# Designed miniproteins, single chains, continued (2): the designs that were tried, part 60

Each design is a single chain, and the fold is of that chain. pLDDT is the mean over its residues in the fold that is shown.

## One batch from the design tools (miniprotein)

Design m6070
Fold by ESMFold2-Fast:
Structure m6070 (fold): chain A 101 residues (1-101)
Amino acid sequence: EKIEELKKLIDEMEKNPTDFATLVVKSDEIVDLLMELAGLTPEQLREILKLARDEGATVEQIRERFPEVSEELAELIVRIAKNKNLYETVLTILDIRIRQA
């Protein structure tokens, strides 16, 4: 159910150009859903996103390193990493979360 919510948010961000305020709000919701669904720390999520973005890691490569992440969730992480604006905003939110911990 929450994975469908995450899919909807990512699909919305990919298909429709949005203002900065909406991008921040939706990215914050995406981070909350990713943390809940994966059971990962902000540091681990940042690592996976960078792996997908900088190294072009596949769903299989992500799951090999982080077996707790489902195939469907890994696919969504790869989609976030491929969207530059969403990726950069999500990373910024993760950096803030890490700093506040």
Scores: mean pLDDT 82

Design m6071
Fold by ESMFold2-Fast:
Structure m6071 (fold): chain A 106 residues (1-106)
Amino acid sequence: MYLVIARVTVPKEEAPEVARRMAEVLRDYGAEGRIFVFDADGKLLATVPLSMPPEEVAELVRRAVDEAGQDEVTIVGVAFAKSREDAEKLAEAIRKAVPEAEVTIY
């Protein structure tokens, strides 16, 4: 089993769309995982299950970042892949959907 971690720091106004794009890619690949949203101080603002529709992901993240009152947030997508080939394909798909993200395979 391989761990795929995608990390991106964005202005709070961009966070809902970035989280939506990341969730859509992870869901389309059938990946098991979650998306986490942190404030600039590393405080967890939201946890997004990949079972949530992408439109609901955007709304959840928008509410969470609005309540935080900070200008930037960090979005972390964590997904599990069964093979290295699946992990590499997932990482490429995330990089295409969220070009600003740093994607690492463990």
Scores: mean pLDDT 84

Design m6072
Fold by ESMFold2-Fast:
Structure m6072 (fold): chain A 72 residues (1-72)
Amino acid sequence: VSEEEFDAEVLAALAEIVRAIANLDISKGINPEKAQKAAELASEAARVFVDERDIEKGTELLNEALKLLNEI
């Protein structure tokens, strides 16, 4: 596996973890609008990492998801 492929796979896994955390907040009723938006951004980041292999774009989306979760 190339360094680029490895980084994309690791970042996609991190994005899926962020999405799982956001889904837990939704299930508990903790700021569900922000949690839902964070889950959607994390899901899109994972797709970008896996399908487009765009580390910069995926990282930007993941950072937006993390920012929303940090505001909850």
Scores: mean pLDDT 79

Design m6073
Fold by ESMFold2-Fast:
Structure m6073 (fold): chain A 104 residues (1-104)
Amino acid sequence: MVEVTVTADKEVVKPGETLTVTVETSEPLTETQAKRIEKLLLERMPAIESAEVKLDESKNNKVLTVTVKVKEETSGAEVAEAVAEAVRAAHPRPEDVTVTVTVV
C-alpha cells in the first residue's frame, strides 16, 4: 500500500494567481508518473491555465511539487482533490493508493 499526502498552500486562488500543491508519498515517484499527473490534471480541470510538476531528487523522488496557474477563481481544496485523483490514476495499481488531502 502506498500512502500519499496532498497539501494545497491556499484556500482560494484568483484568476492569474498560482497555487502550490505538495505531494508526499511513501514510495518514490517516476518522471513518467509526474508527466502523467501533469497531463491528467490539465485534462480534468478546465480552470487551470498551466501546471508545472517537479520531482524533488533531494527527497528521493518522494516529494512532488505541483505549481498551478488558474484562469478562473478556484478553491485550493478542488485543486488538491484533482491532484490527488491524478496521482492515484497515474499509479500502476490505483487500488493500492491511499490519499489524504489537506489545505493550509
Scores: mean pLDDT 84

Design m6074
Fold by ESMFold2-Fast:
Structure m6074 (fold): chain A 108 residues (1-108)
Amino acid sequence: MSEELINKLKELIKEKEKESEELLKQDRTPENIAKALFNRATAASMRMWLNMLELNNKSSELNETDYEEIVELAEMVGAALALVEAKIDYPEAEEPAEEILREVLEKR
């Protein structure tokens, strides 16, 4: 079970990184920039969680509830980081990034 969840997390990371690249290859609208930043930051957050689990030898203890919490927390961190990056480097994407953060927070 835990090995399947670790593999599922690794697949989700790759999917989010791919989605970010594909969005940037399309029209560079404020919405597409915000989504690309969100997917990239979320993937980075998930990688941090995966590294922490591996460093603490806790990968074998991962259950479905832990997996869901890691994904949800990674999306929250990803949305917040995307907003900060938009404010600094992509001010045109700030408002769409704020909307993504609001939607992620409302899911809780």
Scores: mean pLDDT 83

Design m6075
Fold by ESMFold2-Fast:
Structure m6075 (fold): chain A 61 residues (1-61)
Amino acid sequence: SLSGSLGRALAAIVTKDLDGLDDSIARLREERRRLRAQGNLAEAQQIDAIIQKLEDVKKAL
């Protein structure tokens, strides 16, 4: 779920767990792909924005 992936990402950021952050990003990319396949482009764009922010955070760790 999106909420579960976000919670895990926040925990990974706090603990500087790069592997946990990568796993969370991978799960969000899978959700984005599913939403695009269903034609839910607006929700897919929201997830894309979250992925971008998480990747920027990962670069800063």
Scores: mean pLDDT 82

Design m6076
Fold by ESMFold2-Fast:
Structure m6076 (fold): chain A 68 residues (1-68)
Amino acid sequence: SEELEKDLEELAKKYDLTPAQVEILRYAVLGDDKKAVKIVIDNPLTPEQAARLNEALRELKEKYGVPN
């Protein structure tokens, strides 16, 4: 949805996320865990990137009800 795309753009700016990391958030929200995991494997995260991505996921979960 357009609202999800806007939220992803705002989170990318707030948490300095790469395009690949934004796609991890998108597929996590959609419940496509296999695609999210594949992106992580193909685009390994530094500890700092993982921390920022987890905070972005927490904000999305509060709004969209993303499962743990």
Scores: mean pLDDT 82

Design m6077
Fold by ESMFold2-Fast:
Structure m6077 (fold): chain A 94 residues (1-94)
Amino acid sequence: SELLELLMEIQELAAQFQEALRNRDYETARKYFERIKELVEKLLPHLPEEEAKKLRELIRQIEEALRNRDYEKALELVSELVSLARQAVQKVLA
């Protein structure tokens, strides 16, 4: 399933992003986040409008947290992003 492959890739990149932030490798974390954004944009057309809107808002909030150097908030928000993406994909494939 293309949706499951996208979800798995998002989850793997999110784990790498979280690890980079914990290691204070902010430049590497930013690059992983750019990749997460690309994969989320590919996922959005397959999701209901409500879930797509929530995912876009989480992306915006993570970008804001990174700009503000609020790395704890960025870690929390990316966990929410993964959880929401997983739930949304499971609903579509049900």
Scores: mean pLDDT 89

Design m6078
Fold by ESMFold2-Fast:
Structure m6078 (fold): chain A 90 residues (1-90)
Amino acid sequence: TIVLRENEKLGKYRYEQLKKQAEKDIELGKKGTEKDKVNGEYGKQLLRLVEEAKKRTGPLMLGQAMEWAEQQAEQYRKELQEKYKREQKE
């Protein structure tokens, strides 16, 4: 149906966006400051989760899988940011 087709397109769009963001963060981590290193680690985790979610799910569930991957990566990012703040404070 139209609804299922829209869900597939949304899932693919979210996958491409998250993958692009993760790849960009990884590249910044290679070249940048201490903050860029944290972003690089976040990007690596996001890319891993996104690729794993895509591999384990069908096209109809891709959007849900991408939301899961993004939520997991966001928790990891928060942990990285807190560690970075502690390190900067001694």
Scores: mean pLDDT 75

Design m6079
Fold by ESMFold2-Fast:
Parts: C-alpha cells; sequence; structure tokens
Structure m6079 (fold): chain A 72 residues (1-72)
C-alpha cells in the first residue's frame, strides 16, 4: 500500500535502526500477494545487508521503493 512504502522511505531517510527498517520492509513485502513469505524475507534481508555493507545501500532502497510507489 502507498502509505506503507512512504513510511519505509521516511524511516530509511531518517537513519532508523536496521531492525526497524527490516520490520517495515517485511510488512511491505508481505503485503504483496505475488510474493511468498520466503521471497519477502529474502528481499528484506537483501536490502538490510546492502545497507549494512555501507556505501549506496540506503539510496538503492529509496530508489527501488520510489519505483514501486510510481507503479501504484
Amino acid sequence: KKELIEKVIEAVKAGAPLDEIRDLLLEYFRSDPYLTPGQAERLADFYVRTIEAGGEGREVLIEDLKKDLEKL
């Protein structure tokens, strides 16, 4: 849902803890009827690991979420 995507983007921009970002991502990905629970977990874990590794991880997530928001 649009509101949930916006909430995730705002948390990432605010520098929220990785566990909070993961929980929000899981809620978002689990809301997608085309994703299995295992796919939702793998996507959330991918983004969290990308942020944890440093560099552009937060920017990558924000841009991907913006693309999802544009499709809705």
Scores: mean pLDDT 78

Design m6080
Fold by ESMFold2-Fast:
Structure m6080 (fold): chain A 76 residues (1-76)
Amino acid sequence: AVEVAREAALAEAERIADERARELLLRLVEAQAAGDEEAAEALADEIRALPAEQREAALRAVGAAQRRTAAALAAA
């Protein structure tokens, strides 16, 4: 599942212009896929601290990556 989640996160990261928001998206999706709740919460806090535009883009991308990962796993 981690590999599928990473691929989904990379695809969504291409839509994020801000490098920091992109990095936080990738790390959060990987932490969630690995079951690292502590790391995922810390990364979510960093995303919430971003400027509103970058925060909204990152949160939408996280949701899209999670849905893409779920769809890929269901198709396998």
Scores: mean pLDDT 75

Design m6081
Fold by ESMFold2-Fast:
Structure m6081 (fold): chain A 81 residues (1-81)
Amino acid sequence: MSQRLSIQAVSEAFLGLVYQVEGNLDEALASYQRAVDLAKQANDPGLPTLLYQLSKVYKQQGDYETSEKYLEEAKKLEEEL
């Protein structure tokens, strides 16, 4: 079950990256958010990396407050490992 969630998280992250490169930031956010939700369910050690990607997309949109929130969540999770 966790393995399937981790694979789905990777697929959503890949879609997020494609949308981000295309400049479709709203779709990139939606895909990365789904990847984060799946990674949280799987207790995936890749979760901090996905949170950093969400932070970067929010920053590209000019939403610095939400970007900082996800950056802080990623740092906290890295400190727990």
Scores: mean pLDDT 81

Design m6082
Fold by ESMFold2-Fast:
Structure m6082 (fold): chain A 109 residues (1-109)
Amino acid sequence: REEELRRFDQGLERMKENVDKLPEAKPLSLDEIVELGVNLLRNGASVTFAFTTAATLIYLNHRGNVSDEEFFAKMRELFRRLLAVPEEQREAALTEAIRDLYDWLASQS
């Protein structure tokens, strides 16, 4: 768990550097982001990949409302929660984590 969190944190720092290199993406709705994450899991992606992909889309659309440190801290909290659930509950837990991250960020405006 500690090594997974460290690798996650390193991934977040690289995400900052790569954001400016990404093409201008049309904003996705919460439901579209949730469906993307769930479909990634259903197609055999790891929960880590599914969650970080969804979180990146939320970050691109809403990050201006909070500091990067606050956003990354919330992502780590929710990711830690995801790692604690059994595999059979991970689709539901991923959906809740994505919604919680989105709603939390919206409440900071």
Scores: mean pLDDT 73

Design m6083
Fold by ESMFold2-Fast:
Structure m6083 (fold): chain A 94 residues (1-94)
Amino acid sequence: SEEEKFKEAVELVGKLLDRIKAVNPNATLEDVIDFFESTELHKALKLSEEELEWLAKLILKYKDDPAKLTEVLKKEHPELYERLYETLKKGLSD
């Protein structure tokens, strides 16, 4: 169901946020961008520089609220939400 998919997306986003915080709990915007670039997630997600900066800012704003981050992502960038869900499901579940 759509509800189950959203719950899975929240869990996957939560795991991503935990990985970012494990590297640096006080991550800056540049630290989040570097995390995406060093892990090649920006390539897997096919992010433009503008999309990467937008997503990194969203991560900083909601770093302790994966549900709200996922909700905003789905509402504001539904295509990126789909790409993120599919990419994280493969990368964080494997």
Scores: mean pLDDT 85

Design m6084
Fold by ESMFold2-Fast:
Structure m6084 (fold): chain A 70 residues (1-70)
Amino acid sequence: DSLIKRAEEILDKAGVSDEDKQAIIDLLKNAKDPSSYTALAIQITALHIEGVLTEEQYEELVKILKEAVK
């Protein structure tokens, strides 16, 4: 869907590995599960702390995560 495509575009632009991108997308598809939500939030935050994601990319991914839970 549009949320998955937006997330993929951000991760591709950030240079996230295909393996990590697939893991994040799989977690995003299951974001309504609390365990998947927590794992996804940890992974996105780790990529931001490591400098892989810009502040803008991180903020957009957090918005996508919040939309996916609704």
Scores: mean pLDDT 83

Design m6085
Fold by ESMFold2-Fast:
Structure m6085 (fold): chain A 65 residues (1-65)
Amino acid sequence: DLKISFIKLAIMAEALDVGVEVKIEIKDDEVIATVEGASPEQVKELEERIKILKEKFPNIKFVAK
């Protein structure tokens, strides 16, 4: 699915800008982005960037561990 592939690339680009690694999983039509071991500041910055992406792609879920 080109739309899902685009969403994955967009999430990975935002994570690269923040300097963190994300694990991306697809469940049904939901794109789940999980960040692990990042600082609170990095988590907050990535969460805000993902919220902007969710305005166009509401099927994104963000998880911090």
Scores: mean pLDDT 82

Design m6086
Fold by ESMFold2-Fast:
Structure m6086 (fold): chain A 107 residues (1-107)
Amino acid sequence: HMSIEEKIREAIARMRAALDAGDFDAFVQAMKELIELLKESTDEDLIREAVQTFLALAYRAARRATPEQKAKIDELLDEIVQIVREKMSPDTAEEIERLARELRAEA
């Protein structure tokens, strides 16, 4: 049995490992796991740090992704933006939405 913070750290570690291995399916699975854990968390600082890490990893993945893979990353980014809107301050939500738009435009 692990804390939600430990589960979030493991999900992020799996995202990094999958990205380094070029395993897109494993990367998507780890992203989905992180999203579910963020829905359960009430710690805004933990959510902010995890979302920023998610965006950085998603950005790196999107730059090397096929159009079909980019569409899947965009779908998961929309879920993250929705979670941030529901759980975070308006200023933090606007910052994260801006970063997500930049990722979509550049990658």
Scores: mean pLDDT 81

Design m6087
Fold by ESMFold2-Fast:
Structure m6087 (fold): chain A 69 residues (1-69)
Amino acid sequence: MSAEEAAEIIREAVEKGASAVELRDLGYELATKHGASTEEVGRAARELAEEGVISDRQAAAVAAGAAGL
């Protein structure tokens, strides 16, 4: 999975009202089941937050999940 594909999935989850727990679970799943690295998932989440697409808190939840939290 590319960082662009990860970003699209993260954005869609946020648009659907995903909770912080759901965003952590998503980050973990993207890093473990879909072949994206922890770094790629974390980068995608940070770039979305820097662009104002998601909040810093939402990006932090995804990055924490990708790190196995």
Scores: mean pLDDT 81

Design m6088
Fold by ESMFold2-Fast:
Structure m6088 (fold): chain A 93 residues (1-93)
Amino acid sequence: MEAEERIKKLEEEIKNAKTPQEKADAYTRLGEAYLELGQYEKALVAIDEAIKLDPNNPRAYYVKAKLFEKLGIEEAAQKYRDKAKELDPNLPE
């Protein structure tokens, strides 16, 4: 329920975003919402758009790492965790 309401709000934020950074943040949060719903393909597409718009967004890499953890692809998960920590060492593991 909470994740579904967030998706609708995030779609509006993406539509109304004025900068690539604002749009990347909205896509990152959209990816998180899809990940919570188990919609892994939609989560990956949203996160890849976030990284494309802002390649230095540590949260986008962190969410991508969590996605690969859910898929059981440990090497990819570790790679994106390392990238997220490189950009922001204060991120949780």
Scores: mean pLDDT 83

Design m6089
Fold by ESMFold2-Fast:
Structure m6089 (fold): chain A 130 residues (1-130)
Amino acid sequence: SDKVQETGDAFALELARLISERTGMPFEEALRKVIMAFYYLDETGFAPLPEDASPLTRVAWEELREARRRIAEEPDIDPEALARETLDRIERRSGASIGEVFDELARYIESRMSPLERQMIERLVAKRLA
């Protein structure tokens, strides 16, 4: 489980870096969106999104769920290669920019978060930036 956590953390940082590079989004903003998505995945036990989720949100959610599942099964997986593959799959499946997809995913998740959960996300972001 320590190796799974280490690979998961590296994957989140690589996703944020690649999102920032591809979109011009500040790294901290990209990292916040990634951490928010992973927090929500963990809290929901990787449950499927409700039918009211937009197609962009659903594509991002499915690909992030699959990537996290692969890390759990193969903790020695290369997190940079997995992050690049995950974003390429999201872009190809959605037909939208990575920026649009992650903005929509973040808005969907944020609308379902309590103020205490939002404070938790800010603490997790601060830890990754230290």
Scores: mean pLDDT 86

Design m6090
Fold by ESMFold2-Fast:
Structure m6090 (fold): chain A 82 residues (1-82)
Amino acid sequence: MQAERQAAADYVYEKGTKIIEWLKEKGLITEEEYEEYLQLLKEDVELIKNGEADADALLRGVDWAMETLEMLENGETIERLP
């Protein structure tokens, strides 16, 4: 159980950081929003590790965000910054 929570936390952190980094690179979020989202992600990861968060719900959220990221990369958004 603890090891499974750690694996879920590691997955959410890895995919979450990739999403947040991509959003920053594309200019869709500010430097301040980037730092805020990273902090919130770290807090969510700790909640998963402690069993205080619904890990399955967070995993579904990350999967949805990854699908959304793929759609955005395929041209649904206009880049605002060079």
Scores: mean pLDDT 70

Design m6091
Fold by ESMFold2-Fast:
Structure m6091 (fold): chain A 72 residues (1-72)
Amino acid sequence: MDDEINEGLALIMEGVLRAIHGDSLDPAALERARDLVLELLNQGRGKTASALAFSITPDQPVISDETIEALR
């Protein structure tokens, strides 16, 4: 029911990641991060969503498919 709020929070997290890492993060990595954060927020897992979003760095820009599956 708060899908709009969760989507907004995911976009804010994307913006924060972009502000922290600048152009060092690939746009595709940011898109995957946003989708994963939105999925976790929709599951009520806000702390996990926040932790995973901030774990994405230029050195670890990819969240593995195995990790995404484990979080569904």
Scores: mean pLDDT 64

Design m6092
Fold by ESMFold2-Fast:
Structure m6092 (fold): chain A 70 residues (1-70)
Amino acid sequence: SEEERLRKAEALRAMAEALRELKERALEEKERWEKKDPSSQDKIEELEKGAEGADEKAEELERKAEELLS
């Protein structure tokens, strides 16, 4: 039903939003590490990759939501 698709799309968008919040936190932690110890490249890279992964997952979930509403 259309109502079921809407509910599922809303759930996917809520998950995407949570992943974007995770991305923001990872980027904030990355900035703190860059200021505190720029030589900790491995830690900075891990946080950057974590943020990228979260962003990719958020995009995937948003595409899924769009497909349900199309």
Scores: mean pLDDT 85

Design m6093
Fold by ESMFold2-Fast:
Structure m6093 (fold): chain A 112 residues (1-112)
Amino acid sequence: SEELIEELEKKALELLEEGKSEEAKVLLELATAVYFAKEASEKEGEEADVYAQLAIRYVEHAARLLEEMGLLEAAELLREAAKRLRELAKKKDYKGVEEIATETAREVAKML
């Protein structure tokens, strides 16, 4: 997850240099989601749930940005991931939250 966060931030800066500021924002939102998902997996109890909910919120916000850009396939992938993350959080499967957030962010980054 740490390595992916750095990869997403680096790609966001590269996209920004290309004039793709909206795509860069999506990757920064996803980097933040992965960070919170990682924190959720490393914490316990109420703190873990708060981080999981923050990860879900950033995934949903990134999905909305992609929808506004007309990148509907990438947006749907994030919408599906958000549903899965909510189910995992309800089960208190915070390792699953990190795994799904990480994999989905990696897949969406390849589309941008």
Scores: mean pLDDT 91

Design m6094
Fold by ESMFold2-Fast:
Structure m6094 (fold): chain A 85 residues (1-85)
Amino acid sequence: GMIPEEDIEKVAELLAETFGISLEDARKAVEHALSALGRNLSNEKAARYFVLIAAHYLGIKLTEETLENDPKLQELVKEIRKIAE
């Protein structure tokens, strides 16, 4: 149930597409979030916290309520969990 090291770049690509940011900024956000939370992102709570931490690092004001109501963000959480399984 951990994101494989070889799939970290795939997570960065998903973040870049979801937030409409550069891949370079997405890589930094992913590195920051993984350093804070680790790679065990197979469960819903951990994957949601990962997205919140990464968004906060990027200066994106994201809440748990936003995450619950935005289909695009729910799909991001789902894809991260699939990579981690």
Scores: mean pLDDT 84

Design m6095
Fold by ESMFold2-Fast:
Structure m6095 (fold): chain A 76 residues (1-76)
Amino acid sequence: MLREDLEKFFNTPNVTELDAASFLVAYFAANSLEEALEKLREMKKKHPDLSLREATLLVLVEERIISEEELEELLA
């Protein structure tokens, strides 16, 4: 379920920060859209060359929703 939703999300053209934040809230990586946006922006601040897709995946790893192995597979 989560993997299928991740693949669908990352194949969606023109994904926005709000779309990414909504996805994080849906999977309990954040408790609100504001918190999810804050986590995404902090991730991009630490890693300024990350795409929105990569930043979203790293937030999911930090919140332990996905493993580092799943991250590597999704980024391949």
Scores: mean pLDDT 77

Design m6096
Fold by ESMFold2-Fast:
Structure m6096 (fold): chain A 84 residues (1-84)
Amino acid sequence: MEELKKNIEKLDKALADYQAHADAVIARFRAQGKDLETRIAEAYRREVERLAEFVKKYLPGKYSVDLLLKTLDAVRAELDAMAA
């Protein structure tokens, strides 16, 4: 039980950081008139958030949380590459 609570806290912190970063990148793409890049970034943001909420609600196990954290890092890197 303690481990699941720590997993949720770790995921919440990472998700909050990811959401703030994704929102900043999306705002930049919108300001630049990059419609397709904006739509792709919004789709990544929504899908990852949906998966994280599902895991938190049903079973925040170490394996699932670690996979989501790696996915957050990968999506963030992709958004940064698109913004470069």
Scores: mean pLDDT 82

Design m6097
Fold by ESMFold2-Fast:
Structure m6097 (fold): chain A 55 residues (1-55)
Amino acid sequence: SPELERLKAERDRVAGELDAAVREYQATGDPASLARVQELVARLKELLDEIAALE
C-alpha cells in the first residue's frame, strides 16, 4: 500500500539519522547527544509498530 511504502521510507531515513547520532555520541560522549539518540530510537520503534500493524 502507499501508506506502507511511505512508512518504510521514513523508517530507512530515521535509521540513518540514528546511526549518525550514535556515531556522534560515541565520538563526543556528550549526554545531550544521548537525548537525540533516545528520540530517534523511540521514533524508529513507533514506525516499526505501524509497519507491523499494516503487514
Scores: mean pLDDT 86

Design m6098
Fold by ESMFold2-Fast:
Structure m6098 (fold): chain A 91 residues (1-91)
Amino acid sequence: MSKEDIDKLVKLLEELKKIEGVELEQLGNSIVITMSEDPETQKKAEEILEEIEKIEGVDILKSGNTYIISIHGSKESIDYAKEKIEELLSK
């Protein structure tokens, strides 16, 4: 996973965080996304998740109203992604 791919992921996660009824939690090299049952919230979030799924080195698992985004790559890429995601979620 490139630095540009990680920067794109972080920007898309910031857009997800702005949606009312969407909550993000970091678990190591994974991000847990929980959505309200509101169809408008789900539609907006699904459009951003589709863009995230296109990023190389990103896997998305769906379970009900929860999505788990897992980041794969070199240790350096994973460490950079973790730092950027932690910074985003601390705001």
Scores: mean pLDDT 82

Design m6099
Fold by ESMFold2-Fast:
Structure m6099 (fold): chain A 81 residues (1-81)
Amino acid sequence: SASRTAAAGVLYVAAVTEGELAERAARRDRERGLRLLEGLRRTREAALELARESEDEEAKRYAEEGARAAEEGARRVEELL
């Protein structure tokens, strides 16, 4: 559906943006890095939920890609903390 595809796109952009911000923050400010890492984990969970409930392949694929982006970002941030 258009609504789910749009939501998947928003989560994907959020995952990439949050990952980049979290990486930069983690090297300088542990507290901020931890807060952004928590945000990435929440974004991943939201994307996985959207993927589970999505009925069309495009929306599901975008949501899964967003979840992977958030997971990858979180992994990189965890290595810096």
Scores: mean pLDDT 82

Design m6100
Fold by ESMFold2-Fast:
Structure m6100 (fold): chain A 74 residues (1-74)
Amino acid sequence: MSEKEKELLELAARLEALSRQYVANRDNPAAQAAILREAIGVLDREIALLEELGLHDQAAALREQRAALEELLA
């Protein structure tokens, strides 16, 4: 397994943890907003790694996910 593949798995695990934290903070909009901003940062790194690996279709799917999270912050 390459270092980039390992980082992708670690980022995916972090997104899953952030998803659980978001649900746990349903009654705290400020905490949810902070979690969403962190998740967007994780997605930015994952998208960059997918682009470096030539996985452009997967990167495009994550850009759509990122846009949905940005909309939740508006």
Scores: mean pLDDT 87

Design m6101
Fold by ESMFold2-Fast:
Structure m6101 (fold): chain A 94 residues (1-94)
Amino acid sequence: STDDIISQAQQIIQDIQDFISRVPDLSVDDALDRYGQLVSQAGQINQQISQQMQSSTDDSVRQQLQNIIDQITSQVQQLGMAVQSLMDRHRRQQ
């Protein structure tokens, strides 16, 4: 259902935000493993949201789903930047 997909999308956004806050305290390997998992999950949910938008006749629902895709995309970009910063810091400590 649309509500289930919105709930899953909100959960992935929260998981990404929580992980971003923890990235500075992680090993590079742990950060990369979780990053890959979150990016994959975000891609899957964006695909599901896109399908729901195509099946929806409610402009309000379509706009809400588009806003969620935009939020997920923004969070994934911020996550990538956080992981890159961690990698750069660890590279300089060698």
Scores: mean pLDDT 86

Design m6102
Fold by ESMFold2-Fast:
Structure m6102 (fold): chain A 97 residues (1-97)
Amino acid sequence: SLVERLRELIEKLRELAKEEKDEEVKKALEDLVEAVEEGLELAKDDPETLELLIRLAEKAIKAYEENKDNPEKAKFEIEIVLGMVRIVIGITKLLKK
């Protein structure tokens, strides 16, 4: 299930945020978790949007893992993904009106 896969990625992001020592990277991960959870609620019956949210969450995890020694770059790349998730949410809300 795409919903189950996205929930697994949300839980992984929560774990990364909980263990993160850099307060700015932690905040970016926490904000991303909230945005992806909102996206899941809005897109539960929309497989294309769920697949996009899955890919974005996977990109954020990869950005975090590849930049463990560079918190500024990790934060920057996670915030780009957060921005993309927020755009997806905005488009989804607009199209449902």
Scores: mean pLDDT 88

Design m6103
Fold by ESMFold2-Fast:
Structure m6103 (fold): chain A 94 residues (1-94)
Amino acid sequence: SMEELRELYEEMGRIAQEILDNKDLSDEEIREKVREILRLAEKFIELLEDEQQKAAIQAKVDEVRELLERNAPVPELLDALMDLLGLITQALKS
């Protein structure tokens, strides 16, 4: 399932790149793309074998989800998303 982890990572990165590069996206369109990344991140967690990495990534997924549910400002949401993607990147390289 290393190939599946890479595919999920690449898909999450593609969506994140769209958020960062497309300045015409509305706040709601950004939130929808973040929700899509969270769905992929949950699949990534299911495929991880390292329990410590799973717990760390899950905690950050939960943080990003809570920010979405509370309708937090987009900059705060994106800061948490970038932290999440950093943890996922580190897990894939480990």
Scores: mean pLDDT 89

